# Designs tried in a protein design run: designed miniproteins, single chains, continued (5). Part 15

Each design is a single chain, and the fold is of that chain. pLDDT is the mean over its residues in the fold that is shown.

## One batch from the design tools (miniprotein)

Design m16488
Fold by ESMFold2-Fast:
Structure m16488 (fold): chain A 92 residues (1-92)
Amino acid sequence: MEELREALTEAARLRARGVTLLEELLKRNNGELTEEEREELRRLEAEVRELAERANALREATTLSEEEEREIEEEAAAAGRAEEEAVRAELA
């Protein structure tokens, strides 16, 4: 259970970071990304994919109640929102 929670929370955080970075960089650079910025985004996408695969394997091996699933989803959503705010503050 804890490993699944960690994987989903980390995936949500990295996904929020990637989306927020893309939006802010495109807005600030007149719609253009540098090769370095594109490479960072590709790396984040790869990490999210690996975490999603791990989370799917853990979900297949684990029986969760509806309450536990909701708790994990809420924690993941909160982590994503916190990362979005942190990235915007970092780029300000």
Scores: mean pLDDT 78

Design m16489
Fold by ESMFold2-Fast:
Structure m16489 (fold): chain A 91 residues (1-91)
Amino acid sequence: MKILIAVSKSEAGQKGAEAAKELAKKKGAEVVEVDAADEEALREAIEKHKPDVLIAAVDGSTEEGRAMIERAKRLAEEHGVTFGDGSAILK
């Protein structure tokens, strides 16, 4: 199984990415990381790696974080990839 993690540079995003990577390691999944703020890099990573799951590791409590989550979800849906909100840490 291949998991693509879209990670923001926020503290919550970094903690979410760490939790998602730990979960992936426990399941023996291959992990690829991409910057959640870079839409073109995210699209390119989806097309290049063809992941089974896309996880958004961003702070969903902020407007910017919610916009990144919605963008990642939309790109996943457009490419037939399963979208997970994963380990997003909301406070």
Scores: mean pLDDT 76

Design m16490
Fold by ESMFold2-Fast:
Structure m16490 (fold): chain A 73 residues (1-73)
Amino acid sequence: SAAERARRAGEGAGRGVAEAGGPLGPAGAEGLHRAGETGTEEAVREAGRGVAADSGPRAGEAAERGGREGLAA
């Protein structure tokens, strides 16, 4: 379902942040919430930007990669 796909995108992005060792800040949390709600490639990219702003570019890249993998399932 679309909801399940969105959930996988949000969880994948969150897992990427955790693996990069960064805590979530407000911009990253908002982006992850949108990715988990919409399940779109655009929302996953925005989540990566939010995470990068809060926790640095490596964490943002990991979040975007995890979310993208969730969408590809």
Scores: mean pLDDT 77

Design m16491
Fold by ESMFold2-Fast:
Structure m16491 (fold): chain A 59 residues (1-59)
Amino acid sequence: PLPTREQLDAVAAEYGSTAVMSREEARAKLEEHGITVSDEALAQLPEEATLAQVAAATA
């Protein structure tokens, strides 16, 4: 299922939407809020990405 607005808002509030981090770190942070990121979606992203980019790849 797609991430809820509430899950995305919580992630953005806690970590900041503009901070660049490794895609693996971004996935771990999203999973703390119940958002799962597949290996296939993660592979489509650059090695460093924002939380918003990783979350968008799950849609």
Scores: mean pLDDT 70

Design m16492
Fold by ESMFold2-Fast:
Structure m16492 (fold): chain A 68 residues (1-68)
Amino acid sequence: LERVIEEARRLGEKMETLPPETRELGNKAADAIGAGDRETAERYMEKVETLPGGKEVVELLRRYEEAV
């Protein structure tokens, strides 16, 4: 639980520094990860990776997914 909270915090802090479009898709990916919907999460992560700052967001999303 503590690890999940910490990874979610890191992801949120990073997303606050990024454009709204990157944050919106990043949040959708995080929601899918939390719901256990890996297929949807992977599709959103692919979209996020094409956006400014998206590669770092995907790295944080993968850490969050592994912690969940």
Scores: mean pLDDT 80

Design m16493
Fold by ESMFold2-Fast:
Structure m16493 (fold): chain A 73 residues (1-73)
Amino acid sequence: DIELVKELLKKLIEQLEKTMNKKEFAKKVREMIENGEPFSKIYEFLKENEPELAEVLKDALEKLGIDISKLLK
């Protein structure tokens, strides 16, 4: 469910927005979500810029029974 993925991303972004040095990155990810960018593009951006955050998201999605590989298509 892509809506659960977007909700998790928004929660993670809210935490990043409270960190001054990551505020611009958080804003960029939020804009990508609101502009309806494909999840594959958003996830690749996370992997390139915040790989630890990408792993946290992947782990959270797997715990919800969401196969991230299906979202990347």
Scores: mean pLDDT 74

Design m16494
Fold by ESMFold2-Fast:
Structure m16494 (fold): chain A 84 residues (1-84)
Amino acid sequence: SEELIAQIREAEARLIARIRSLPLPEEVKDAAVALVRRLAEYGIELLKQTDDMEEIAKALEEKIAEAAASEEAAAMREASAALA
């Protein structure tokens, strides 16, 4: 669990660095970074409460679905397209 939390933090840091390097407006990058941080924090909080990976996956899917209509999610889609 602690090892997985460390891996999530490492992945978060790498993704944020990639987003910040993109030739996109700062406000778009900031919004995408904010979404990445929110999802990472939520996942870490779940991992502290349970080791049930199926329960964690379900909760993350629900959280992502809730975020999908947000302005941050739109920014993240734009960043993901630029990364591809």
Scores: mean pLDDT 75

Design m16495
Fold by ESMFold2-Fast:
Formats: C-alpha cells, structure tokens, sequence
Structure m16495 (fold): chain A 85 residues (1-85)
C-alpha cells in the first residue's frame, strides 16, 4: 500500500513536470490533471486501486492533447495499480 502510494507520488511529480513544461497547456487543464491525480492518491490511500487507476486514466486523457509524455506516465501508473487490484 505505501509502495503503491510512493509510486503514484513519483509518477504524479513526473507527469506534472512534463505538463508544466508545455506552454500550450492551459491552466485549466493543469488544474484538472492535478485534481484527478489528487483524487487518485486519496483512492490509493484508501486501498481502492481500481478507482485510483480510473482517475489516472482520466487524467491521462485530459493531458494527452498537450503532453503525450505526461499522459504516458499517468497511463503506466494506472496499469501498475490495476495489477495491484
């Protein structure tokens, strides 16, 4: 459980850096992705890895048009959590 949460924190930081580096990403998109990542972290802390993975996949879809790299990191994190569920 702690290992999964630590992995999410690292993935969230990486995705955040990639999205923040993209000048074409609107602030609303950055805020939405951050919100979804925070919701995923809360779900993971509660042991709901299925819900956490769904939130990360949604964040990846929102981020994809602006940062394919951020979307990939978020999708990989979702796949990791689905394996735990």
Amino acid sequence: TEEAVEYLIKAAAEAGKELAADPSAPEEVKEEVERLILEALEAAKAGDFEAAARKLREAARVAEPYSPKAAKVLLEAAEYLEEKA
Scores: mean pLDDT 80

Design m16496
Fold by ESMFold2-Fast:
Structure m16496 (fold): chain A 106 residues (1-106)
Amino acid sequence: MEEELKKQIENLEKAIELARKRGDVETASFLEEILERMKKEGKTFAEVVLEWVKERINLSPEELEKVKKLADDFEKAVLNGDYETAIEKLRELRKLVRKAIIEKNK
């Protein structure tokens, strides 16, 4: 629903502002890139993150579901105002993608 997308955009904008206030420029920049794509393409956070990952690495369906779950967990943490958990979920997602890149390029 368009209303759900608007809520996700608002939550992501709050997460970006919090990252900037904490001096986490790398996280803020990543989230800004995702937000820009969400606004341009009318896609949810999880959809844009999945496309972002697919552009960089060919993941199995099981690995893609793990990425989607981490993206959903991030969004829920932001909704709850749990910034520390949100950042941890982003770190787990980035670690999973990095590990997949290393393993598939052996």
Scores: mean pLDDT 77

Design m16497
Fold by ESMFold2-Fast:
Structure m16497 (fold): chain A 88 residues (1-88)
Amino acid sequence: GQAKLDAYLAELQEKYAALAEEYEARLAAGVPLEELERELYRRLGYSDEEIEELKANPEKALERLVEELAAVTGDEELAKKILESGRK
């Protein structure tokens, strides 16, 4: 039950680290932040209309992303606690 969830969250943490590194590299290479944002929102199932609404309010966009990530993976503190629990 719980052990399987802990293993899954650990795997997501590792994948998130790789994805963050890839996005940082692409941003540093001159890919517009706007393009990276649109790609991320589309992967989360947002429509083009919803993406435009979120782009009009960057604070709302950030809150929404944090909520979506928390719903799928849990927050960074929770993920760290789960990983630490799995190492015992």
Scores: mean pLDDT 59

Design m16498
Fold by ESMFold2-Fast:
Structure m16498 (fold): chain A 71 residues (1-71)
Amino acid sequence: MDGERAAAAVLLYGKIEGEKLSVDQVVTLLVNRGLITPAQAEALRKELLKLGEYLSTQQAVDAVVAFFRSL
């Protein structure tokens, strides 16, 4: 499933970048990996911003999984 691949990509990226990921970093990662379309990127950015501008890796993973479940 694309959602599992997206969650795995965010988890791995979070381990590389450290404790906090910006919403822009998460959205850009998923677009560049071909896991979401540019149109879906705007919807995802809006959902992630409800949590804040900076997310823990776990918050980012959970929010991305929830987003893909809504598709």
Scores: mean pLDDT 78

Design m16499
Fold by ESMFold2-Fast:
Structure m16499 (fold): chain A 85 residues (1-85)
Amino acid sequence: MKKVEVTEWTGASGIKYIEVNVWGDKKLAEEYAKKAKELNEKGEALAAVLIDGEVADNEEMKETLEIIKEIHEKRKEELLKEKKE
């Protein structure tokens, strides 16, 4: 059976972030990667697609995932800083 997990969140600026995790279906991951590229091109969302825990072989998706990871790491640092007080 195929498993697909989608996580979405919206920043204060109104930009939407989307992460799609696809398990066991490489071709489905490629279809999601194409859709993510269209969303990124419109500037309505930043989207990344993973297949079996790896970035789908698409240069645009690699760049988008890197941006998402950086944002997540910065937010994590801010949460840790906030929790100490």
Scores: mean pLDDT 64

Design m16500
Fold by ESMFold2-Fast:
Structure m16500 (fold): chain A 77 residues (1-77)
Amino acid sequence: MDKEIMEKIKEEALRRLEERVATLTNPDQARRVARMLATEAGVKLIEKGFSLSDAAKFTKELLEEGLRLAEEILAAQ
């Protein structure tokens, strides 16, 4: 069931975030990338037939995780 689709979309979004943020030094730019990728992942869930409520919850959780990852990458530079 849908859990495998959600996991793949999450893994791809976080991988793209890591790739893009690795070349950034500005925290505001890193936050914009995190918001963009979380939004794109949420849209993909809607396209796959998930409810707006489930997609919104997933997007919020992915954004929170993505913002933490972006902060960790920037701190390691």
Scores: mean pLDDT 83

Design m16501
Fold by ESMFold2-Fast:
Structure m16501 (fold): chain A 72 residues (1-72)
Amino acid sequence: SSHTMNLMSMSMNMSSGVDPNVYTMLSNSYNDVNNGNYSNSVTTVTSSMTMSSNNPDVYNMVSMSYDVVMST
């Protein structure tokens, strides 16, 4: 949905200033959601959460994206 994509886009933007690897992982997850591959998106978002665990603000934003993907 547009809401899921918007939250994931926000997570990508927040992570781009912190860690390029987290940004890349979230970008892959965003593409998966856009293509309807929610199962793969869950895996990549989960990886992003683990990678961002040392940055609470990024972690919280990624967690919101995870919740929306899981709720779809």
Scores: mean pLDDT 72

Design m16502
Fold by ESMFold2-Fast:
Structure m16502 (fold): chain A 99 residues (1-99)
Amino acid sequence: SLEKEIREELEEVRETVLERWRQGRREELAERARLLAEELRAREAAGGETGAAEAAAEALERLAEALRAGDEEAFRRELEELKEAMLELAKQLLEKLAK
């Protein structure tokens, strides 16, 4: 049920991001994605080697690139990949807590 709740919350965030893309806020979204990727990489470098965190950072960078290019298909694809990477990161953190 916790995994389901996390998935539902990520889906709501995804819908909000898609709405902001449609409102023409693509440059703002691209800059936020870039900053989040930098923050995530910095935190990973400081604390632990989790491939899921690196995958999420890479997805954020690709999302920023797609947003700046105005490529709707790439934007939607990278947003879904980011959601999957975030779910995997959450699962890894929960598994560590359970051990």
Scores: mean pLDDT 74

Design m16503
Fold by ESMFold2-Fast:
Structure m16503 (fold): chain A 80 residues (1-80)
Amino acid sequence: MFPKLSLEETKKMVELIKKEADDMVEEAKKGNEKTRQSIISSLQSEIDTLKKMKSESDEENKKLLDEAIDYLEKLVNQLK
């Protein structure tokens, strides 16, 4: 059985992901080109994971995961 996250658990996870992504972006801004590229790759990997979770989620959780995906995609675009 695939584990199903509650709405509250999904919300807490999304907030944690956003906070960690913000910290990564700050590190990328202070780092060299190699550090920036590594962080972009990490954020892209996280986006892919969130898209997989979204495909298996209910309607309410899909909306929260979409918000996280959009947030991370905007951060990646800032680092390009």
Scores: mean pLDDT 81

Design m16504
Fold by ESMFold2-Fast:
Structure m16504 (fold): chain A 113 residues (1-113)
Amino acid sequence: SVVLILSSSIPKYVADKLKEKLEKAGINVKRVIFDDQEVTEEDVKDADKILGIGGRSTLERAKEVAERFGKPFIGVLVGSGSALPFILAASLNDEEGWKELAKLIKETESGII
């Protein structure tokens, strides 16, 4: 189970699509939180990991959240910029790509992949 942290610059439909793809690949997404939002203990209590997907600033926010609440951090670095989650959703538009990413998220203890 993960809390997913995304850039506040992405449209909601892209965030919803990323959540859907991760869930179909076997990742339980407890919450989606944008990197401009405050994160509480209640937001993260039932999550095994904090997952950031995006550019460096989004991953730095996800890492800060993970460190604050004593959770493992997994970052998926996909370049730099606000269009990045859309580009990632388009790039990983095959079932095998999403299954491979889900496996890496599950098997990586902490760090950037």
Scores: mean pLDDT 77

Design m16505
Fold by ESMFold2-Fast:
Structure m16505 (fold): chain A 83 residues (1-83)
Amino acid sequence: MDLESLARNVSEVHGGKAVALVVVQTKPESGGPLQPPRQLLVVGPRRDLSEEEIRQLALETAMRVLGYKNPEDMELELVGVFR
């Protein structure tokens, strides 16, 4: 299943709320092994969320869920917003 189809399904399950599909990769800050990119689906509070609002929510959620303290410790790609 592609991640876009999953994001659309998650949006439907959550009453059509906006869902951001985000890919996060850890930069090799600590000199440890490079982790593979991780995919997150971030559910917004409502359907009519702007791309900027959902992007900010996705950044905050990725930092909180994955434990990043600084934005520079990660590379974040917003693949899309689905609803």
Scores: mean pLDDT 72

Design m16506
Fold by ESMFold2-Fast:
Structure m16506 (fold): chain A 68 residues (1-68)
Amino acid sequence: SLGQEFRDLAFRTSSLISQLESNGLTDSASQVQSLMDQGMQAAEQGRLADAVTLFRQAVDLGTSAINS
């Protein structure tokens, strides 16, 4: 379900932010946080599909940053 995907992505995004911060990747952590904030705002507005899209972008960006 979209709600399950949202929960899974939100958890992964939070974990990635913590990992980026722990590794001193502050700019990447800020970018991921910005996408997470946008996704949370979309979810609060009932735009769950948009929220999932934003969280996917956050996970992709964070994963790329940690692996670079």
Scores: mean pLDDT 87

Design m16507
Fold by ESMFold2-Fast:
Structure m16507 (fold): chain A 116 residues (1-116)
Amino acid sequence: SVARRLEELRRLLEEAREALRRGDRRRAIEHTRRAIEVAEELLEDPDTPVRDQVLALLGVADAAAELIEDPARKRELIAYTVGVAIRMLASDDPEEARELGRELLERIREAVEEAA
C-alpha cells in the first residue's frame, strides 16, 4: 500500500531527525539510508501518484541535506531537488516524472554516502 509506505517513510525521517538532534550521526545516516530505500519502492510502485513521489523525494532530500556540513553542497542539493520536483509536477507524462525522480534519488543517495 502506498499509504503504508508513506507512513513508514515519515516515521524513518522523524527517527533520522531525532538521532541527529541527539548528535547520533551514525544512526541518522542509517535511518536516512532506510528512508531512501522506501522512497525507491514508492517510485517503482505504479500506483504511487506523482505528488506522493515528490513528497517522498523532498523528505529524503531534506534528511540528506541535514547531514551535509558544507553549506555550498547543502544549497546545491536543495536547489537541484526543488528544480526536479517542479519538473516532475509540471510533467504530463508519468513515466518522465518517474525517471526524473529516479535521477534525483540517485543524487540524494550519493550525497548521503559522501556524508557517511
Scores: mean pLDDT 90

Design m16508
Fold by ESMFold2-Fast:
Order: sequence, then structure tokens, then C-alpha cells
Structure m16508 (fold): chain A 77 residues (1-77)
Amino acid sequence: SREEAIAEATMTVLKAGVYFNIKVAEKTKNEDLKQKLLREAREDVETLRELGEERGDEELIKEAEEYEKKIRELEER
């Protein structure tokens, strides 16, 4: 359906944003920029989790948890 297509596109964009922010955070030597990018990634991950809960999408919830774990690992360095 169109509604499903819009939801899929939204999830794809949010996942791309999380991926981009994590990859730039891994490469940057600027600690302030790293912290900002990881914070933005965490906000997008929370949005993905909420979308997963609203849809009953267990796989999306699990994927959000995996992103959250990666963000936490980068923050603990």
C-alpha cells in the first residue's frame, strides 16, 4: 500500500542518517563533532524504535537496539 511504502521510505532515510552519523563519528578527530553526531544518531534510533513499536515490527526494534549498542560503544572511548 502507499502507507506501507511511505513507512518503508521513512525507515530507509532514518537508517541512512544513523549510518552516516556513525561513520563520520568514527573518522573524525574532533571530539565535539563526534559527540554531536552520536547524539543525533541516538535521536534517530529512538524514532526507529518508536516506529517499530507502533508497527509491531520486532525486527526493526532489534535493529534499533543494535544501532544503540554501536553508538554506546563509540561514546565509551
Scores: mean pLDDT 85

Design m16509
Fold by ESMFold2-Fast:
Structure m16509 (fold): chain A 75 residues (1-75)
Amino acid sequence: PPADLREKLLEAARAGDLMAVKSVLLEMRKHAEDVVEALNYQDEEGRTALDLARENGHDEIVAFLEREGADPTLR
């Protein structure tokens, strides 16, 4: 998937915007081959969308991302 979608996913997870997270995943499924790879994308510090949601206390987004295939063992 395009790098802009991965960065948008990270920002939405950090901000607690579940609707934005869902919109990004829908767009990834439309145009991307590997949504699970995109969900597990790590930023320059090795943080995933799941990491950012967890660190900021966005439990609903954490649960949603884990259901969609985010790997909780990536650090």
Scores: mean pLDDT 75

Design m16510
Fold by ESMFold2-Fast:
Structure m16510 (fold): chain A 89 residues (1-89)
Amino acid sequence: MDKMIEARSEAQILMAKATKYFDEGNYEEALRLYEEALKHIEEHAPEDLTMKAFVYEKMREVARKLGNEELAKELDEQIAKLREEAAKR
């Protein structure tokens, strides 16, 4: 029942774990868990543009901590596209 709600719940658990690793300075593991959260949203609630944008914002923060400017720029572009799409709805 309601795959969107279930996907959000699973993503929130993964994001909570990712945030803990981020706070501990384990940025590589934090990024992996945020990517896993994004995958769950894309598979079960692809229409949840707001949650996808939020996960991308967290991934961008991790990318910046890792010094990966290329990934951070790509994530900024994806966030902008998702926000524009959400505004059109």
Scores: mean pLDDT 80

Design m16511
Fold by ESMFold2-Fast:
Structure m16511 (fold): chain A 78 residues (1-78)
Amino acid sequence: SSLSDEEIVEALVKFYEEGSEAGKKTLERVLADALGISVSEVREAAKKGKLAELIRKALEVGSEDERAILEDMARAEL
């Protein structure tokens, strides 16, 4: 079964909050690449409670490859 965008968002927020340092860095890089921003901008947004908003935008504007990576990471958390 396919995951909804909101299921992916919720899983990836949890992945970032509870995950390994390597996992956090991977998510930061994928979001930075998808959104055309720096990794430091992703981190600052996460500190401001805007990580869910960035993930939703990445799912909307990112490449098919970037979307697939985000979905795979979300499935590993669920």
Scores: mean pLDDT 85

Design m16512
Fold by ESMFold2-Fast:
Structure m16512 (fold): chain A 89 residues (1-89)
Amino acid sequence: MPLDMEYLNKFNQYSRNNDVTGMQNVLRDAISNGVSSSVINDMQDGIANLDKNRQMYDYLMPIVQKLIDDGKSIKDIYKEAKARQKKFE
């Protein structure tokens, strides 16, 4: 359907820019305009995955920066980041 492709293209533009708010706005408009359930589900999954990745990044980056400031090796930084990532899940 032309509507499905139009909204998916808008959604993907925001996704490329990591703009979760923009993606959420496109999703709301898509639902209001009767876009297909399969496309709505794909958009919801995309938002959930990007939001989870953003939350993980925001959680891990301060920890990584502190380890760098403390003079830890790249190997030790990587091990700590992996351990923290599992606890965040």
Scores: mean pLDDT 78

Design m16513
Fold by ESMFold2-Fast:
Order: C-alpha cells, then structure tokens, then sequence
Structure m16513 (fold): chain A 92 residues (1-92)
C-alpha cells in the first residue's frame, strides 16, 4: 500500500510538472486563459501528489515532490510575462 501511494504521488507530480510546462507554452503563445487553466490543473495535481506522499508516511518524498513542482513553476514564470509570476508564488 505505501509503495503504491508513493508511486502514484510521483506520477501525479510528473503530471503537474507537465501541466506547468504546458502553461508556460500557452503563455508564450499569448493564450493567457489557457495558461491559467493549466496552472490550476498543475496545482490540483501537485496537492494530490503531496497528500498521497503524506498518507504513505513519506515526509521526505512529500517535500521533494512539492519542491520539484515549485521549482518548475518558478522556472516557467521566469520565462513568461510578469502576469504569470504571481501563479508561481502561490506555491511559495
């Protein structure tokens, strides 16, 4: 059970990272509405991933997955218009 929860948490974190990258691409294309929608999907997936890691009792994995998503969001925000920097700050 714990191993399955950890594996699912990692899968969701990777999906969140891909959604952050999709948001960055949409922002670069000038599609602000789509970029916001992808960031919202990424936030949902990231929260689910860290919750599953916590349920598995793996506090270290929880912090690692959270930091990976936050770092990807910061990298994408740095590459897109200032309007999207605020979205990355929601992950602190």
Amino acid sequence: MAEELRKKAEELAERAIEKVKEAGRAAAAGDLEKAIAYFEEAERLAKEAVRLAEEAGDKELKEELYNRVVQTARDEAAAVPEAFAAAAELYE
Scores: mean pLDDT 74

Design m16514
Fold by ESMFold2-Fast:
Structure m16514 (fold): chain A 93 residues (1-93)
Amino acid sequence: MKPSIDELLEEFERRLRAAQTPAEVEQILDEFIKKFKEYLSTLSEDEKKEAVRKAYERIQEVLDRLLAEGKLTPEQVQRLLDKFREAFEEILK
């Protein structure tokens, strides 16, 4: 079954809120990136670029919210955003 981008992002936020270690945070992002790549494989080139831009914006909002709630550190937020950007750099060109 193919989850929507909204469903993938909601799962990502819920899992990050439940994470207790930096290793779990990293694993959650890796699993999200894998699922999102599978989702993107079903889209056209223009749809991929738009989906990645929207996902990046919403991930930034989620991470900023979790930072404000004390669930993530500034260093974790920066690392996660950088890793997401690197994973989708070719699509964002």
Scores: mean pLDDT 79

Design m16515
Fold by ESMFold2-Fast:
Structure m16515 (fold): chain A 72 residues (1-72)
Amino acid sequence: GSMEAEIAAREAEAETRLQKLAKESPFYQELVDRARAAGLRPEAMLQAIELAESGQYDAVKAALDAVRAWRA
C-alpha cells in the first residue's frame, strides 16, 4: 500500500483509541479536548496522552495550553 494509506490507518486507529479513552474518565476527556483545541492530529494526541501518563502531565498540559494560546 501507499504511505498515505498507512498514515490514514494509523490515524484511524489513534482516533478509535482516543474515543475509548475519553469515555473512560474525565481526566482523559480533558486531555483529548485540550489536544484537539491545540490542533493536534489523532496520532499526535495519543502520543501526548501517553507522555502525560508517563509522569509528564504538567509539561504536556503547559505545552498544549501554549500552542492553543498561540493559535488564538
Scores: mean pLDDT 77

Design m16516
Fold by ESMFold2-Fast:
Structure m16516 (fold): chain A 77 residues (1-77)
Amino acid sequence: SAAEEAAVAELTPIADKIYEKKLSNAELGEILGVSPATVSRMNDKELVELLLRKAAELAGRPDLLAEARAALEALAA
């Protein structure tokens, strides 16, 4: 859908920055809504795919998408 595509496009650059920053499993787990142990079992591709999937789920909730974006941008800084 257009909303899912917009959410993915909006969060993809932020996901790339988070990836380059190499955040801890605890920080990634908090953002993705999973335990640090779950994050430690995932490879880099799976982490990015989860982040983008979370963005797509939030596309129907612009209020939550804006909040998620702000949190991700804070971590990417």
Scores: mean pLDDT 61

Design m16517
Fold by ESMFold2-Fast:
Structure m16517 (fold): chain A 101 residues (1-101)
Amino acid sequence: DVDELLALFRELVAAYEAGDRERMKEVIRRLLRLIGLSEEEIEAFLENLDEEDLGAFVAMAEVFLAEYENSNLSPEELEEIVQKALERLRQAFLEELERRK
């Protein structure tokens, strides 16, 4: 859901600007659920989440929001791109979890 992803990215940036680390982690938890990770995988990832990881998520959200505002793509084209990006991101997180075992 593109609208849910946009709302989560905006909330993540707002939480970062407020210095609210707990809210940032909660938004990231929701993003990982949206990607399709299990609760066990999400908690394992969040347990090892550092400040550099948080900064990377914020940077990704800011870039995506900027590209969305400047895109001439249809809602359908944007949703397809987002779904493919979420699947790639899911695979990347699963590979990272496997490396941390």
Scores: mean pLDDT 74

Design m16518
Fold by ESMFold2-Fast:
Structure m16518 (fold): chain A 74 residues (1-74)
Amino acid sequence: SLKDEILELLEELKERVKDDPGAVAALELAEQELLNGRYSSAAGILRLLAREYEKSDPEVARLLEEIERLVREL
């Protein structure tokens, strides 16, 4: 399902940002919001995290923006 694909993408992204505990915590919060059906909240967390990564790792920012887009399709 789309939800399962999003959860897999979030897990892969946690591995990529594992040295950033704040980013890991934000992704875990986004997962919990997603699992609880709070899609708007989950999308908002991903959007804020994407803006933080825009200058330091633009590829991570783009992945976060794509995951946010997928969450908004739920």
Scores: mean pLDDT 89

Design m16519
Fold by ESMFold2-Fast:
Structure m16519 (fold): chain A 85 residues (1-85)
Amino acid sequence: SPALSAEERARLAAEGAEKVLPEALAYLEENYEPKEFEEKKKLVYAYVAMLHEAAGDEEAAEKLREEIGEEEFERYKELIRQSIA
């Protein structure tokens, strides 16, 4: 079994998330009202940004944080952390 470091696991997870991101956003837009879509989109962007941060890809993480705003990012980051703990 290929034992990967936490950073390598995060990088693979970030790559996988980026590949499905357009389809995930399309699904959310089609299935939720505009306000709920925006909230869920920010949550998804925060999750993917956290994966890029864990992988050491600060440029990719920053791009996603700019899409949702720094204060909103910190709020969603905390919600995601609480879900994992």
Scores: mean pLDDT 82

Design m16520
Fold by ESMFold2-Fast:
Parts: structure tokens; C-alpha cells; sequence
Structure m16520 (fold): chain A 65 residues (1-65)
């Protein structure tokens, strides 16, 4: 859906932001979570949204440092 596609792009953008702000290990973990969440947005939208929020929490934590 259009909504799922927009959330998928936003999730990837947040993972890329994390990659620029954090260690390679933290960036890799965030990217893994973002890709899993992106896949779920097409299969289980609610689960995809939940995983997107986990990526947001990681980005917020990185920005707070």
C-alpha cells in the first residue's frame, strides 16, 4: 500500500541516519531491524509499525549522546 511504502522509506532513512551517527555495530543492528520491519510492512502492517518504532527509539538514543 502507499502508506506501507512511505513507512518503509522512512524506516530506511532513519537506519541511514543511525549509520552516520553511531558505531558500525549499532548501525548494523539498526539496519537489520529496519529491513525486517520494512518486510513486515507488506505482510503485517501493525508488526511493521512496531519495528519502525524500535528503529526510531535507537535513532533518538543515538542523537541524545
Amino acid sequence: SEEAGKLQLDTIEKANLLASLTSPQEAAAARGLAYTGSAYLSLDFDKGKELHKEVEALADAALAK
Scores: mean pLDDT 69

Design m16521
Fold by ESMFold2-Fast:
Order: sequence, then C-alpha cells, then structure tokens
Structure m16521 (fold): chain A 93 residues (1-93)
Amino acid sequence: SMEEKPLSEEQKKKLEELVKKAEKALKEGDLEGAIEYISEAAVILDEAGNLGVAAELSMLVMAAIVALRNGDEELAKKYIEKGIKLLKEVIEK
C-alpha cells in the first residue's frame, strides 16, 4: 500500500466539515451534493499527497455518479457511505 502522509490541522478541519456536509446531504436525499463534497475531499487529499486515498475516493465518486445515472440510488448511497467511512478513517490518523 502507499504510505499515508500526515495531514495538517487545517486540512483535517476542512475534511471534517466536508464529512459533516456529505452526511447531511446523504440524510436529506441530496446524493449529488454528497458526491460533490466527497469529490472536494479527494482533491484536498491529492494535494496533501495522500494519493492512494484520493484515488480510492475518486473511484467511489465515479461509481456513485454512474449508479445515479442508471437510476440505482441504493447503489449510489452505498458508494457515498464507503467514501464517508474512508474519510473518517483518514481524519482519525
């Protein structure tokens, strides 16, 4: 696996805010909004040098978009939930 780089306090706070926004959007049925927040978090992680996590989040974002375009909201929600879980794991390190 790729070695994870430590996140700054400011980067962690931004990611925590994006997680909260994604969880709220998911709870309210705003799947497009939840996907946008996870995509934004992936960019922050890529810029921070957490390339492996950023790539995994980008794959989950793309999978969720494809699921939504196919009318599979349940599958889209599962990909969004996986993205949120991965973000929480990274923030806790």
Scores: mean pLDDT 85

